# Designs tried in a protein design run: designed miniproteins, single chains. Part 34

Each design is a single chain, and the fold is of that chain. pLDDT is the mean over its residues in the fold that is shown.

## One batch from the design tools (miniprotein)

Design m1160
Fold by ESMFold2-Fast:
Parts: sequence; C-alpha cells; structure tokens
Structure m1160 (fold): chain A 72 residues (1-72)
Amino acid sequence: MKIIILNPENFEEKLPVIAKKGLGPKKVYGPIKKFFDIIQKLPDDVANKYEFIGTEPPTDDSRPILSLPNVK
C-alpha cells in the first residue's frame, strides 16, 4: 500500500485525480471529519491508500495534510 501525503498544492492535484467522482478539493477542505467522510465514501481500494497523519487547525481555510485510515 502506498501512502499519499496531501499538501495544499498536492491536495488540489492528487485528490481530484484519484477520486474522479465529481469531488472538488474545496468540498473536502475544512474540518478534518468532513474530509474523512468524503474520502471514506470512495472505493475501498482508493480509500486504503490514505492514512491519517495530521492536519492544520479545523477552519474553513484549513487544508488537511493527512492520509485517510486504512480500511478493508
């Protein structure tokens, strides 16, 4: 399994490409819980690529620097 580090610049590039489900980066910005919920809805294969590492303060302009939890 590969770990993807999501940065402000990488997040806008990598997340929408991986998702390809009509998700926009601004839809996953904000509270970390909101980001988890959106990504967790992705197929298990895609979601399992992410892992929680950490995030910025939970604000509207907060961009998570994390990978979602690995779930089977």
Scores: mean pLDDT 43

Design m1161
Fold by ESMFold2-Fast:
Structure m1161 (fold): chain A 94 residues (1-94)
Amino acid sequence: AEKGQKVGSLAIQGEMGAGRLKALGRTESAEKVLEYVERAKKLLLDGDIVGIARAVEEMARIGLESLKQAGNEEGAKTWQKLEDRAREILKEAE
């Protein structure tokens, strides 16, 4: 339950980040992040913590790359923190 709550919270943070990407005109990157949000929601029903964490890592990679290309260093740091948290969960699950 606790690990599921943690990865679920990260998936919600990814969804919020996609909304910010869309507001910045990064629509294609936002849509790709939302595809992984939908995948993470499905995996949460299955209790697949590792799968959710991997989906969050992919969301973070997409957001980080998009904002680095835009020169938005502050926004990129937010996605980097999300990636780091997902990687910590993956390391603890293995």
Scores: mean pLDDT 83

Design m1162
Fold by ESMFold2-Fast:
Structure m1162 (fold): chain A 93 residues (1-93)
Amino acid sequence: MKPSREPEPLEKTLIFLEELFKYIKEKKLLDDEKLQEMKIKVAEELEKGNYKEAVRIALKALGFDEETIEELIKLLEEDVEKAIKKLRELLEK
């Protein structure tokens, strides 16, 4: 596979969060009010540069346990596509 530029931490976080928010909306995993509240809290943490905390807030809102959240954050830092795949697998189980 041709090597590509690895995204910056902010870019990886935004890609992950965009996919997460789209999935939540499409599958109706959260009510619109709860989704909007989560998006506001996530945006506040992103503005502060707390990218990992932004992801934690979103995943906690979906009911993931702390160990699973830390695993997903680690995967996101390693490979955003792998993190998205793992997220979808967890939401389907």
Scores: mean pLDDT 77

Design m1163
Fold by ESMFold2-Fast:
Structure m1163 (fold): chain A 70 residues (1-70)
Amino acid sequence: DEALKRQRDTLLGLAALYREIEAKSPEEAEEEIKKFADAGGMTPEQAREYLRDVARQADELAALDAALAA
């Protein structure tokens, strides 16, 4: 299903973005979160919570993929 694949790719992409942001310096991470928040019409706190939720969902999906592949 193309829709499910797109949703999966979106979750994984956002989770990767969050991990890349967290790997940056604190100053760069704050600026990236602010840019994401501004683009999404949300506060930086809301954007960070959203990205954390997406990262958690992506980790759960990866665990399911691993279980299905085993």
Scores: mean pLDDT 78

Design m1164
Fold by ESMFold2-Fast:
Parts: C-alpha cells; structure tokens; sequence
Structure m1164 (fold): chain A 83 residues (1-83)
C-alpha cells in the first residue's frame, strides 16, 4: 500500500545513498586502473542501485539489499577491468 511505501522511505533512502557510494568507489577504482567504463558497465552499476532500491521497497533489510548491490557492482568492475 502507499502507507507501506511511506513507512519504508528512510530505509529506501539509506539503501540508495549507500549503493550510490559503492558506485562512486567503483568509478574511483576504475579511474586508478586507467579504465573508462563502457556504457554497458555503467548501465549494470545503475541497475544494481535500482535493484537494491526495489528490494528495500519490498521490505528487504538494508544490509542485505546493499550487499547484493555491492556484489553486482563488483562483478561489473571485474568485467570492465578484463576488457
């Protein structure tokens, strides 16, 4: 319900902020390696943030949603470093 979504707003905000910070760290790691991420890698990192937000909206604990985002972002970074 709409009331349930409003009740989850603080958790969703925390998940979004933490997932975006993970993307920022990933961008810094790629920059240090001299790698420019492809649009596909960027799309995968953005997708990880959106998935984590969706999971938090479904009532998943913040830590679990953030851990899944971290896993997906780390996979995207690994693929970018292999190209």
Amino acid sequence: SMADLEARAPAVQEVAERALELVKRAEEELKKAGVEPSPEVVARMVGAVLLAVGRALDGEPVEEAVEEAERLIEEAVKEALEE
Scores: mean pLDDT 83

Design m1165
Fold by ESMFold2-Fast:
Structure m1165 (fold): chain A 77 residues (1-77)
Amino acid sequence: MDEEIKKLIEEVKKKIEEIEKAIESGSWSLDELLDKVDEVTVLLIEIEENMPEKFKKELEELKKKYLEIADKIAEKS
């Protein structure tokens, strides 16, 4: 059933939003941002390994957001 994958996708979206807010507010250190990005990376891998093809486009959109965040963090390094 697709519910598990949807929940993982929602969790990734939530973590990405948390990282974006932390970058905008400057409330997290670079190390904290990198740790949170690593958490997102692990979840994205889990989604890819267990994902039906139906969710491939949603995963691609999440990866685009992930790359945007990684670029913002790299600019602060």
Scores: mean pLDDT 78

Design m1166
Fold by ESMFold2-Fast:
Structure m1166 (fold): chain A 92 residues (1-92)
Amino acid sequence: SRFSKAEVALLLALAEENPEDLLKIGPSNSAGEIAKIKGVDLATARAIRDYIAAREAAGRPIRTVEDFRAIPGVDEETARRAHDILENVLTD
């Protein structure tokens, strides 16, 4: 499965910058893959995926710290880390 840049940034932030947590990702959909990281439950993982997908489909992709904070289950610290990863690590 191909993740959006915002999904990758959030996954890295949820892994607390530990790339070994990403090795838990299998061939399942992005919601199931998020659920394998940090013990996030499947309902929360699906809500995160659906929210990001809906924003992208509406032409309002995740860009700012506030956009990440609006995602269900994302706190301020996780939102800031995801935003920093999106801007400074994931440019292409």
Scores: mean pLDDT 66

Design m1167
Fold by ESMFold2-Fast:
Structure m1167 (fold): chain A 58 residues (1-58)
Amino acid sequence: EFEKKKEEIRKEYQKKVEEILAKTTSPADRDHAIFEVQREYNRKLLELRREEIEKKKK
C-alpha cells in the first residue's frame, strides 16, 4: 500500500541521513552526501505519487 511504501522510503532516507551525520565530520562532505540521499528520496516519492495517480485513474 502507499502508506507502507512511503514509510519504507522515509525510514531509508532517515537511516542514511543519520549514518552520514554519524560518520561524516566534514560539513562539505556531509552536505554533499545528504544532497545525494535527498535526490534519491525525492525521486522515490515522485514514483509513489505517480502510482497513486494511476490507482485513481484505474
Scores: mean pLDDT 77

Design m1168
Fold by ESMFold2-Fast:
Structure m1168 (fold): chain A 90 residues (1-90)
Amino acid sequence: MAEVEELRARLREEGRRLVADASTTLSTLGDQLSQEERLALTERYARGVGILRALGEDVAIPPVLPPWAAELAERVAAEVAARLAALEAA
């Protein structure tokens, strides 16, 4: 049980870090970023949102990001939630 709580705490920190890092970089350097850099940052943002949603946080994907970002966040949220549920059931 304590191990699952520690994992939840680390996932929350990681999710917030991913969102904050990607959001700041996209907002500050958006026009100066390459297509590959924007793609990588968008994936990072979506994964962070997915993790936070799996932990019960109501976090939105900005509408300026491509539709696949919302789809990725949904998939990550489902995967993280399923893994946490499996660990709690063990």
Scores: mean pLDDT 81

Design m1169
Fold by ESMFold2-Fast:
Structure m1169 (fold): chain A 75 residues (1-75)
Amino acid sequence: EELKKKLARIYLDRAEVNLERAEEAMKQGNKELAKRYIDEAVEAIDEAYQYDPSFKEEVDRLKARVEELRKKLEE
């Protein structure tokens, strides 16, 4: 379904934007803001997968990036 694929792509793009914002917040030392952006990215990733599971590869890549950023926050 073309509409579901377009919605999934919008949510994947939203996840990438939120992860970029999380990285910027981390550079500024704002761990609380970074966590909030990571949580928003996770919600967007879950929505993308729910709309179109064929994006599993992109979803898995973004989830790996989420885990990388979470590990940096443990510093």
Scores: mean pLDDT 85

Design m1170
Fold by ESMFold2-Fast:
Structure m1170 (fold): chain A 96 residues (1-96)
Amino acid sequence: GEVRVRWEEGEDPEEHLLRVEITPSKDEEVRERAVELVREAMPEEATEEAREHAEELVRSAADYAAVSGKRVRMELRFRKRDGKWVVEAEFEELPA
């Protein structure tokens, strides 16, 4: 598929993990689908700042895939720290 988003239940109840894989495409619809799928999978308790940051990271990954011609895998971790949700990202290039 052009975009895959997978939610995994972490062993830690204060951790929400999304795995996103994007196949190279210059079609704007692929970028929009990636953002929509991530938005739907985000924890409702996430801060607006964390949600916006995650959406920007996904758009950047989709743009990078389109320009580079490489598949990209992104792991988005939403964690509760000091009473608030924050997002961290790991990015990996895959062979096209």
Scores: mean pLDDT 74

Design m1171
Fold by ESMFold2-Fast:
Parts: C-alpha cells; sequence; structure tokens
Structure m1171 (fold): chain A 74 residues (1-74)
C-alpha cells in the first residue's frame, strides 16, 4: 500500500527512476502476496511491463505500468 502511494507521488513529481523502483517493488510484493491467480498474474504482468520499460530507459512509463500491476494485484 505505502510503496504504491510513494511510487504514485514520485510519478506525479516527475521522478521517473524513483517511481520505477518503488512501483516495481510494489508489483513484486503484490505478486508474492496475491491470494488469487488473477491478482498474481495482474501484478506479474505489471512487473514485467514495468521492467521492460525501465530497461528501455522509459522510467515514467515503467513506474506507471508497475503501479497498475501492483494495484490490480492487491
Amino acid sequence: MELVEEARKALEEGKGEEAAEKGLEAASEAALRAKTLEEQVAAGVGAVAGGAFRAAGENMEAGRKAIEGAEAGL
């Protein structure tokens, strides 16, 4: 919960690297703690998409995708 909020604030402030880092941590935690397969897949997809965007240097998009996955996986 807190990691998602911190990632969201970083995204709003234009801090792409911080948004990507905190967003990916939130998506990873959501995937590990997911109670259903649907939540686990949603969080996992967000983590994979976020990781791919981060590798491409698109940190703002990486943060956004990771946050989407984390929220769906909660």
Scores: mean pLDDT 80

Design m1172
Fold by ESMFold2-Fast:
Structure m1172 (fold): chain A 71 residues (1-71)
Amino acid sequence: SAAERRQRIAELVTEQIESNGDRLRSEDLRALVRLAEKYGLPRHILERLLSLAQRNGDTDTAARLQALLAG
């Protein structure tokens, strides 16, 4: 189902953040943000991606995530 697919994607994104968060490049973060938008991932995942984008100085990705969190 669509719900099961969303849960699986949320688990994979969370695993990437937990295992590789400090090593994720801007291109990796942008790929994860596209998955979060496409599948409507939970707010707490968006907040974790925002923290990583801010730490990396990726202002474009941070602005995009802030817009998603405001919607």
Scores: mean pLDDT 84

Design m1173
Fold by ESMFold2-Fast:
Structure m1173 (fold): chain A 75 residues (1-75)
Amino acid sequence: REAQIAAAREAAATWPPEVRRHYLAALDAAAAGDLEAAERHAERAVEAAARHEGLSEEEKKAAIERAKALLRRLA
């Protein structure tokens, strides 16, 4: 949905480039109907957020939950 995608992009704008790049790629792939690529990119975003030393634990949790919410919608 257009509003959901726009909100998701805006939320990711403050994330580190390593996490944001994968998450935005997942949103772009999902919008294009490439669900396999969307899942792969979303999984990379979860991994990048989980191991990012510059994020607080609360920021990691928020990023991981948003990427997991995307994965749940693709499954």
Scores: mean pLDDT 77

Design m1174
Fold by ESMFold2-Fast:
Structure m1174 (fold): chain A 80 residues (1-80)
Amino acid sequence: TEEGGRRGAAEGARRGGSEEGAEAALRAPSGGTSGVEGARASMREGENASVSTGRALSAIGGAIDGALRAGGGIEGAAAS
């Protein structure tokens, strides 16, 4: 089954990636640098999306949502 095959490969990659990802997350000393990168990315998207106001709002909202999810809320904000 294609779904089973893809699921197995994706799950394998996720499990391998999760193990390394979890280890990397535990070893990640802080979100400071990543917070700065996130802020820069959101600003660049905001400027690009300025051509379309609706897009700018979506890009900003998405970037903030992503930062909150990745940085664990306040930690991401503190890093900015």
Scores: mean pLDDT 44

Design m1175
Fold by ESMFold2-Fast:
Structure m1175 (fold): chain A 76 residues (1-76)
Amino acid sequence: MRMSREEFEELAAKLADLSDAELNDLLRNGDEETKAAALAREIKLSFEAMRESIDRLESQSLEERIEELRRRLEEA
């Protein structure tokens, strides 16, 4: 009835090779189990990429923001 853990991991690995457009097509037209696996994979990849982007933005953007505030204080 429900997909086994092994089958889910195998499907997720196959989905990793798909483009975003192909993944979106599966989310629209795939069966319920395929949609669930595709969505889980997309969410995982999105969170991983978002986390890396946030870490980089926090490091760089925060330093730039502190420098900008310091300049504004000197100009005031």
Scores: mean pLDDT 65

Design m1176
Fold by ESMFold2-Fast:
Structure m1176 (fold): chain A 58 residues (1-58)
Amino acid sequence: MLSPEERMELLLRVHRLTERDPRVREEWIAHLREVSRIEDDDERVRRQEDFLRRLLAA
């Protein structure tokens, strides 16, 4: 499993990549808004990982 810092680095890189595709960018922004509402750090991390797995699968 990635460290929190490594995970954040990957998420930032993914975010920059999604800037190239408007559809993926919209989905990424929606995910960030959902995650920002989560007060629990562990749940937030799990939601981010689930999104990353889905993005890589697509």
Scores: mean pLDDT 71

Design m1177
Fold by ESMFold2-Fast:
Parts: C-alpha cells; structure tokens; sequence
Structure m1177 (fold): chain A 89 residues (1-89)
C-alpha cells in the first residue's frame, strides 16, 4: 500500500511539474527568461551537447528564443507524462 501511494505521489509531482513547465513557457515574454528555460529543459532531457547552439540561436531573436523554449517545454512535458505513466504501471 505505501509503495503504491509513493508511486502515485511521484507521478502526481511529475505531472504538476509538467503543467508548471508548460505554463511557464507560455507566460515567458523575455528573451533572457526563454533562454534560461531552454537551457534548463535541455539539461533535464540529457541534450547538454546542443545547449550552446540552441542558446546562440535564441540570442539572435526574441521569436527564436520563445519558439525554442516552447518546443523544448513540450518535449519535456511529453517525456514527463510518459515517465509518470510508467511509474503508475
């Protein structure tokens, strides 16, 4: 019983973090915040080798920075939802 409850709590925590990441990406309007979120998400996704390239692209325009933040936020959310589902199964 306690192990099942802990699995549910972990899955709920991951899903809550996914909702917060998606909301954060949609709320961001500054280039600096978008780049910061993109860097955090790429590190969590294990794609540290492309951080510098993606950040450099974001530095060139606000639109690119926002698009990258939203793209990687959605990728992170999909992976988080998949992980939460695997924990519950």
Amino acid sequence: MEEEERKREEAERILKEAEEVRARAEAITSKEEAIKLTRELLKELGDEDIIEEVVEEGEKSLGMALSNARLYAEQWVVEAEKKAKEILE
Scores: mean pLDDT 81

Design m1178
Fold by ESMFold2-Fast:
Structure m1178 (fold): chain A 81 residues (1-81)
Amino acid sequence: SLKEELEKKAKEMLELIKKGEYEKALELARQLSEEYPDNEVAQKIAEAIAHTTLESLTLSEEEREKLIERTKDVIEKLLKK
């Protein structure tokens, strides 16, 4: 299903942020936004990933992990709609 695909893609992007692969995470978020321009859930996931990636550039490792967990919770709530 589309929801399962979006969940898998979101999880992959969050893992990239955790590994410090910020450029790749941003590229995948951009691709998700371009692939599903009319899907509100996909757009909000792409936005959340991009925001989390950019904030991670200025955060400690501990703060980054907390931000990633908060973003994961937001995405899980978006996918339940």
Scores: mean pLDDT 85

Design m1179
Fold by ESMFold2-Fast:
Structure m1179 (fold): chain A 109 residues (1-109)
Amino acid sequence: SEEIKKILEKFKKELGEMMENGSPIEEIKKLVLETLLEIIRILYKKSGKYSEEEIEEKLEEVRKLFEELWNQPYMTTEEIFEELKKKFKEDKEVNEAIDILEESLNKGI
């Protein structure tokens, strides 16, 4: 998706700038979370399975779990993604969004 590609290009640029500037880990966490939620929202809309209200409810569930996991000591972003994939194992759109974001981080955009 061209829309997802643009989100990933913006994410990588902003993440790089935050790391170079020594931004707090909480700001990096917010960038990762908001980027993940944007990708999930696009995939849910493309699926046509859910209303706008249902999409926002599902995104709030992802947000809450991500924030809970990030507040646990010594949890890496990779470990957070693994736990999200376990919790949402039947949710294809959430799993696809995580895979897209992980690939962007590892292989470039």
Scores: mean pLDDT 83

Design m1180
Fold by ESMFold2-Fast:
Structure m1180 (fold): chain A 80 residues (1-80)
Amino acid sequence: MPSLGEVLEDLLRRVREAAERTGDPAVKELARRMEEVLREYRAGRLSEEEAADRVTGLLLDFHARHPEVFERLQRLLAEE
């Protein structure tokens, strides 16, 4: 089983790919914020659990702010 850190890195890669494919600025902003969290995790400033919690918070906020874009992103991630 991959570690939480590996799961988060894979999720970021897929969100980044979706951002490039769609050109959607909201998806690009989500990818940027996730990259910031993972940069802090890689620097040892966040634990694996703290990084996962922050990414979850970003996804929940994104869903609340951009529900239709979030649904589209979920479909793209399920297809990829």
Scores: mean pLDDT 80

Design m1181
Fold by ESMFold2-Fast:
Structure m1181 (fold): chain A 71 residues (1-71)
Amino acid sequence: MAARRRQAIDGLARILGISRGTASRILRSERVAERVLARADEEQRRQIGNLLADRDVGDNVLAIVERMFRA
């Protein structure tokens, strides 16, 4: 389980061009996730959705991405 979280952190940092610390905060805090994802483009949101769906990590981030796709 810890390995999946590390892979999600690395993927988020790479997709969004942010630090691993910021990526970890996104997975830990819905407020941080909402603020960062509001600035992400559609392609970045799509990549994040795919990254997290396979890893059973970041359900809060997945919910935000899914809401953005419905808008």
Scores: mean pLDDT 71

Design m1182
Fold by ESMFold2-Fast:
Structure m1182 (fold): chain A 75 residues (1-75)
Amino acid sequence: SVDQMRNLADQGVTLNNTYKDTGDPDDADRFQVVYSQYGNVYQQLMQDPSQVPQAQQISTDFVNQVTGKTTVSDP
């Protein structure tokens, strides 16, 4: 389950970057499918206290990569 979440996060980052480059609706749809699966796995892992730290770490890394929190975007 943790490996599945990590794999889905990695796929989501790749698809999000591809969509930003192409603007293709098909790439956006692929990202949404992966993101939905990622969210389901994340919720399942959050129900198991032993998996929570790894799930939170993967979630934080995924959000930072997708939102570009490391890139300076002043509002």
Scores: mean pLDDT 74

Design m1183
Fold by ESMFold2-Fast:
Structure m1183 (fold): chain A 91 residues (1-91)
Amino acid sequence: EEKKKKVIELINEFADIMENALLEKGQVAEAFRVRLYRHYIIKLINEGKITIEEALEIVKELFDRYRHLLTPEQVKKLEEIIKEIEKIAKE
């Protein structure tokens, strides 16, 4: 349960950074897509319908899709969040 809470916190931090970055670039539709995926992933985690590994794969796909719209500082921060989720998944 503590692992799920930490993963949800990290997913929220990831989505906040990504949504803000996309909005700053005028990518409003893409920002809303990230928000919808955030809500959906968190719901599935809370309902026990996906694993942390499966949630991580979705997060990585979103990162890869929008990486080209991010600053180097945002890329570094999001990579750190992904690594933290990977560490929890291995435990």
Scores: mean pLDDT 86

Design m1184
Fold by ESMFold2-Fast:
Structure m1184 (fold): chain A 65 residues (1-65)
Amino acid sequence: SFEERKKELIERLKKKIREMEEKLKTLSGVARLVGQAEIERLKKLLKEIEEAKTQEELDELEKKL
């Protein structure tokens, strides 16, 4: 269902954000800045997925993962 797919995408994205945050602890310089920007992008994407109302919106957002 739409709700199940949305829940799966949210959980997948939350896991990816956690893994990126752990990886970020080992990075420095430009690599750390790039990692911070990617985490910010993923957090914005998470909010968009949580606010999604249609299957078409979820399809477009999933492409950004």
Scores: mean pLDDT 85

Design m1185
Fold by ESMFold2-Fast:
Structure m1185 (fold): chain A 96 residues (1-96)
Amino acid sequence: MGEEGARKAEEAARKAKEAKTGEEAVEHAKEAGRAATEAALRGPPSKEDAEKMSRANREAALAASRKAKSGVEGAGASLYALGGGTSAGLAGGAPA
């Protein structure tokens, strides 16, 4: 399960680094984040696969941030890559 996710995340990270536009880099960074999140949701990956996905996601997010015209787009890709929807999970805050 983790092998497929790690492979897709690494491929997307490479494409993000090779992208000539910020928009393409952000798209590939999101793909890397999705691949890692999908793998985690289908079952915890091996330690090695998890490390590969984390590294690929960080590299993709950094490439997107460097190529994106605004830091907002790059930051969004970084949050997605690091935890896949972590920003959506934190919305609670209201007392029950």
Scores: mean pLDDT 65

Design m1186
Fold by ESMFold2-Fast:
Structure m1186 (fold): chain A 92 residues (1-92)
Amino acid sequence: MMSADEILEEMRRILAEIEEVHREIREVVQELGDAADPIVVATVGLNVAAVTASLMIAERSPDNYDLLVQELEDMRRILEYMRRVLEELRRL
């Protein structure tokens, strides 16, 4: 079983990957201009804020193992979503 410290470290690693994907999305959006869907752009920004909040909640509740696992899985899903958005934007 992963320790709480190992889960928190994995969450920090995933957040760093999310921040990198978000940077790449912002660069592609700037190049696309009006061709970028503003709702998709706003949704990506909200998801980055949500994962940052998830890590903050996890760091304040390290004794709640079930919460740590749930937050980690939610962050993984958001990363997969953002990677798909980046790929779709690059095809425009």
Scores: mean pLDDT 83

Design m1187
Fold by ESMFold2-Fast:
Structure m1187 (fold): chain A 110 residues (1-110)
Amino acid sequence: KLEKAKKAIDEAIALARELLASTTDPLAKRAAELILEAAEHLRKALELLEKGDYEAARKELLKAEEHIGLAEIELALARLEKAPPETIALLERALDALLEAYKILKELLE
């Protein structure tokens, strides 16, 4: 459902913004910023899909995939550099919400 994808995108954005407001960890901040950029690309993909522009929607989905991959790397680095457990948990929740939205949109575009 497109509604489920939209809810997951909104959740990822809210969690990433909460983390950016509360953390001073540079790796966690970079991961949250990448999560926000990925969520914006997923939002654009969803809007384009609703308009029937499947080619443009696929292009935005690929951009989201790239930013998700980069966010996963920054999260892994934050774990290695021993960022606070609560910060890691919040990043994991935001990334899980992003991945849920990504999976829904990918299935709808193929």
Scores: mean pLDDT 87

Design m1188
Fold by ESMFold2-Fast:
Structure m1188 (fold): chain A 64 residues (1-64)
Amino acid sequence: ASALVEEALAAGEAAIRAARAGDREATKQYVERLRQLAEEARRAGMDRLADELERVAKIGEESL
């Protein structure tokens, strides 16, 4: 749980930074990772974290 939270926060921050920088390749990689982490968080009952990760992934996808 703790490791998933830390990895999710790091991936989310990286995705936002990549998207804002216009790095499409990095953004695609982080968006896919965020989507996977959101799914894991939802299965773990961490709905708020899953919702936040889905929002960050959507921002990344919209920048592609």
Scores: mean pLDDT 79

Design m1189
Fold by ESMFold2-Fast:
Structure m1189 (fold): chain A 83 residues (1-83)
Amino acid sequence: MRPAEIAIEAARESDSPLEAATLASRKAHEAGFSLSEISAAAAVAYALRETGVIPSLEETERLIRLALSHSVTEIIDRIRELS
């Protein structure tokens, strides 16, 4: 699975933003992703669950890339702009 797919799956399977971030970080680590990719997947999963918005896979891949250089708050704001 790609980091974006992990973030979407974790957000869908979780009841809270923190749970989504924790699940995404665990799944990304188990999949062998780098520390930066694990962090990005966790941040995006948190933001997806916080907003309740699940964008397209393509847009989520862009959010993963943004999360490598932006805070979770900025990712949340970006997702809200997509609504």
Scores: mean pLDDT 87

Design m1190
Fold by ESMFold2-Fast:
Structure m1190 (fold): chain A 71 residues (1-71)
Amino acid sequence: MEEEKEKLEKALKAVLAIEASKKTGVVDEATKEAEELAKNLPEEVIKKAKELLKEQQEAIKNNNTPDAPAE
């Protein structure tokens, strides 16, 4: 299923860019394109990408303990 693999890759890249933008609060053209791409992808693919990235980031966070201040 090549279409599903391509969509998943696009979803992973889009979700990663959106996550980075959300953490920094910076929205650039690349981030806007990622959001548009995510909107054009099936939600199930986006969810899979988010789950994969969450698990990967949790593994990294276990080595690092970043904490963002609540304002």
Scores: mean pLDDT 70

Design m1191
Fold by ESMFold2-Fast:
Structure m1191 (fold): chain A 62 residues (1-62)
Amino acid sequence: SELEELLEEVKRAAERAPAGLAATLVGRGQQIAEDARRGKISEEEAIEALRRGLEAAKRNAV
């Protein structure tokens, strides 16, 4: 799914981020995907949140 693909992209981008930020971004991404799977948030909201996480990971790449 697009959510699973975006989560993998966040995880990949986080590999180049500082360790503390990487852990936070991956953890938030996993929680967002889980909330979408459980219907707590819409898939659209989850995708937007994951894209913001991906941008944060890319901005903090070392």
Scores: mean pLDDT 82

Design m1192
Fold by ESMFold2-Fast:
Structure m1192 (fold): chain A 76 residues (1-76)
Amino acid sequence: GEEHLARLEKLARENASPEDAQAIIGSARKAVEAYRAGDKVTAANYITATMLIAVSSVDGETANEILRLAKAAAEA
């Protein structure tokens, strides 16, 4: 949950521009919030948004790790 989100925030801040990092972090937080509210469709949409921002902002390996952490944070 929160530990996965904290790791995602660190990766985004270290690897993306400040603007892209904020977008990645904001989208991932909204995915976690939606999943906790039981809105799996909205959560999936924010996971997809997080992925799309990450692949345009950081290298593929870092983007894959951000996506993995976003999914783990939402599902925990």
Scores: mean pLDDT 84

Design m1193
Fold by ESMFold2-Fast:
Structure m1193 (fold): chain A 96 residues (1-96)
Amino acid sequence: MKEEIIKRLKEIIEKLKSLENKESEEVKKAIEHLEKAIEAIEKGNFTEADEHVREAKRHLEKLPESPLIKEILEELTRIETEIGVMILEEAVKKVT
């Protein structure tokens, strides 16, 4: 799960770098937050990773609507849900 989420985040970063408007401040901020999310996941800081994914989505939502941006936002929403499951699983392991 953790390794798969990191791979998917890296794929999203590469898609963002291939955008025609890749020099946009919003795209640059989204990439920065996704890179920080990957670092947080690698360190086991899933709550911090969730915060960075949410910030990346916020920046991307300011961009003109396009099929690629919509696909990226939908994938980030799925990743955010999976990170939430990892937060819950870690909490359960501490109690049980």
Scores: mean pLDDT 80

Design m1194
Fold by ESMFold2-Fast:
Structure m1194 (fold): chain A 90 residues (1-90)
Amino acid sequence: SNALLLVEEEIEKKLEEIEKLAKEALENKENQKKLLEELKKKTEELIAFLDKLKELFEKTGAEPVLLDELEAKKKKAEEILKKTEEEIAK
């Protein structure tokens, strides 16, 4: 549906913003701590958004392939979060 396509576009946009911010945090030594904190916050917000979408899709009987796609995006975001927390702890 058109609504699902818009949701997929929003998720992809958020992931691209997170990946761009992760690259910037690695390259920008002067602002690295601030960028890593922002990256952590945005990644946590994406994970929370994906969890809410998965719950909604499960309640509405969405097809398994859509749930699998959300889970894959969540795992990618969780990997970014883990790497970000490791860099902050250094």
Scores: mean pLDDT 82

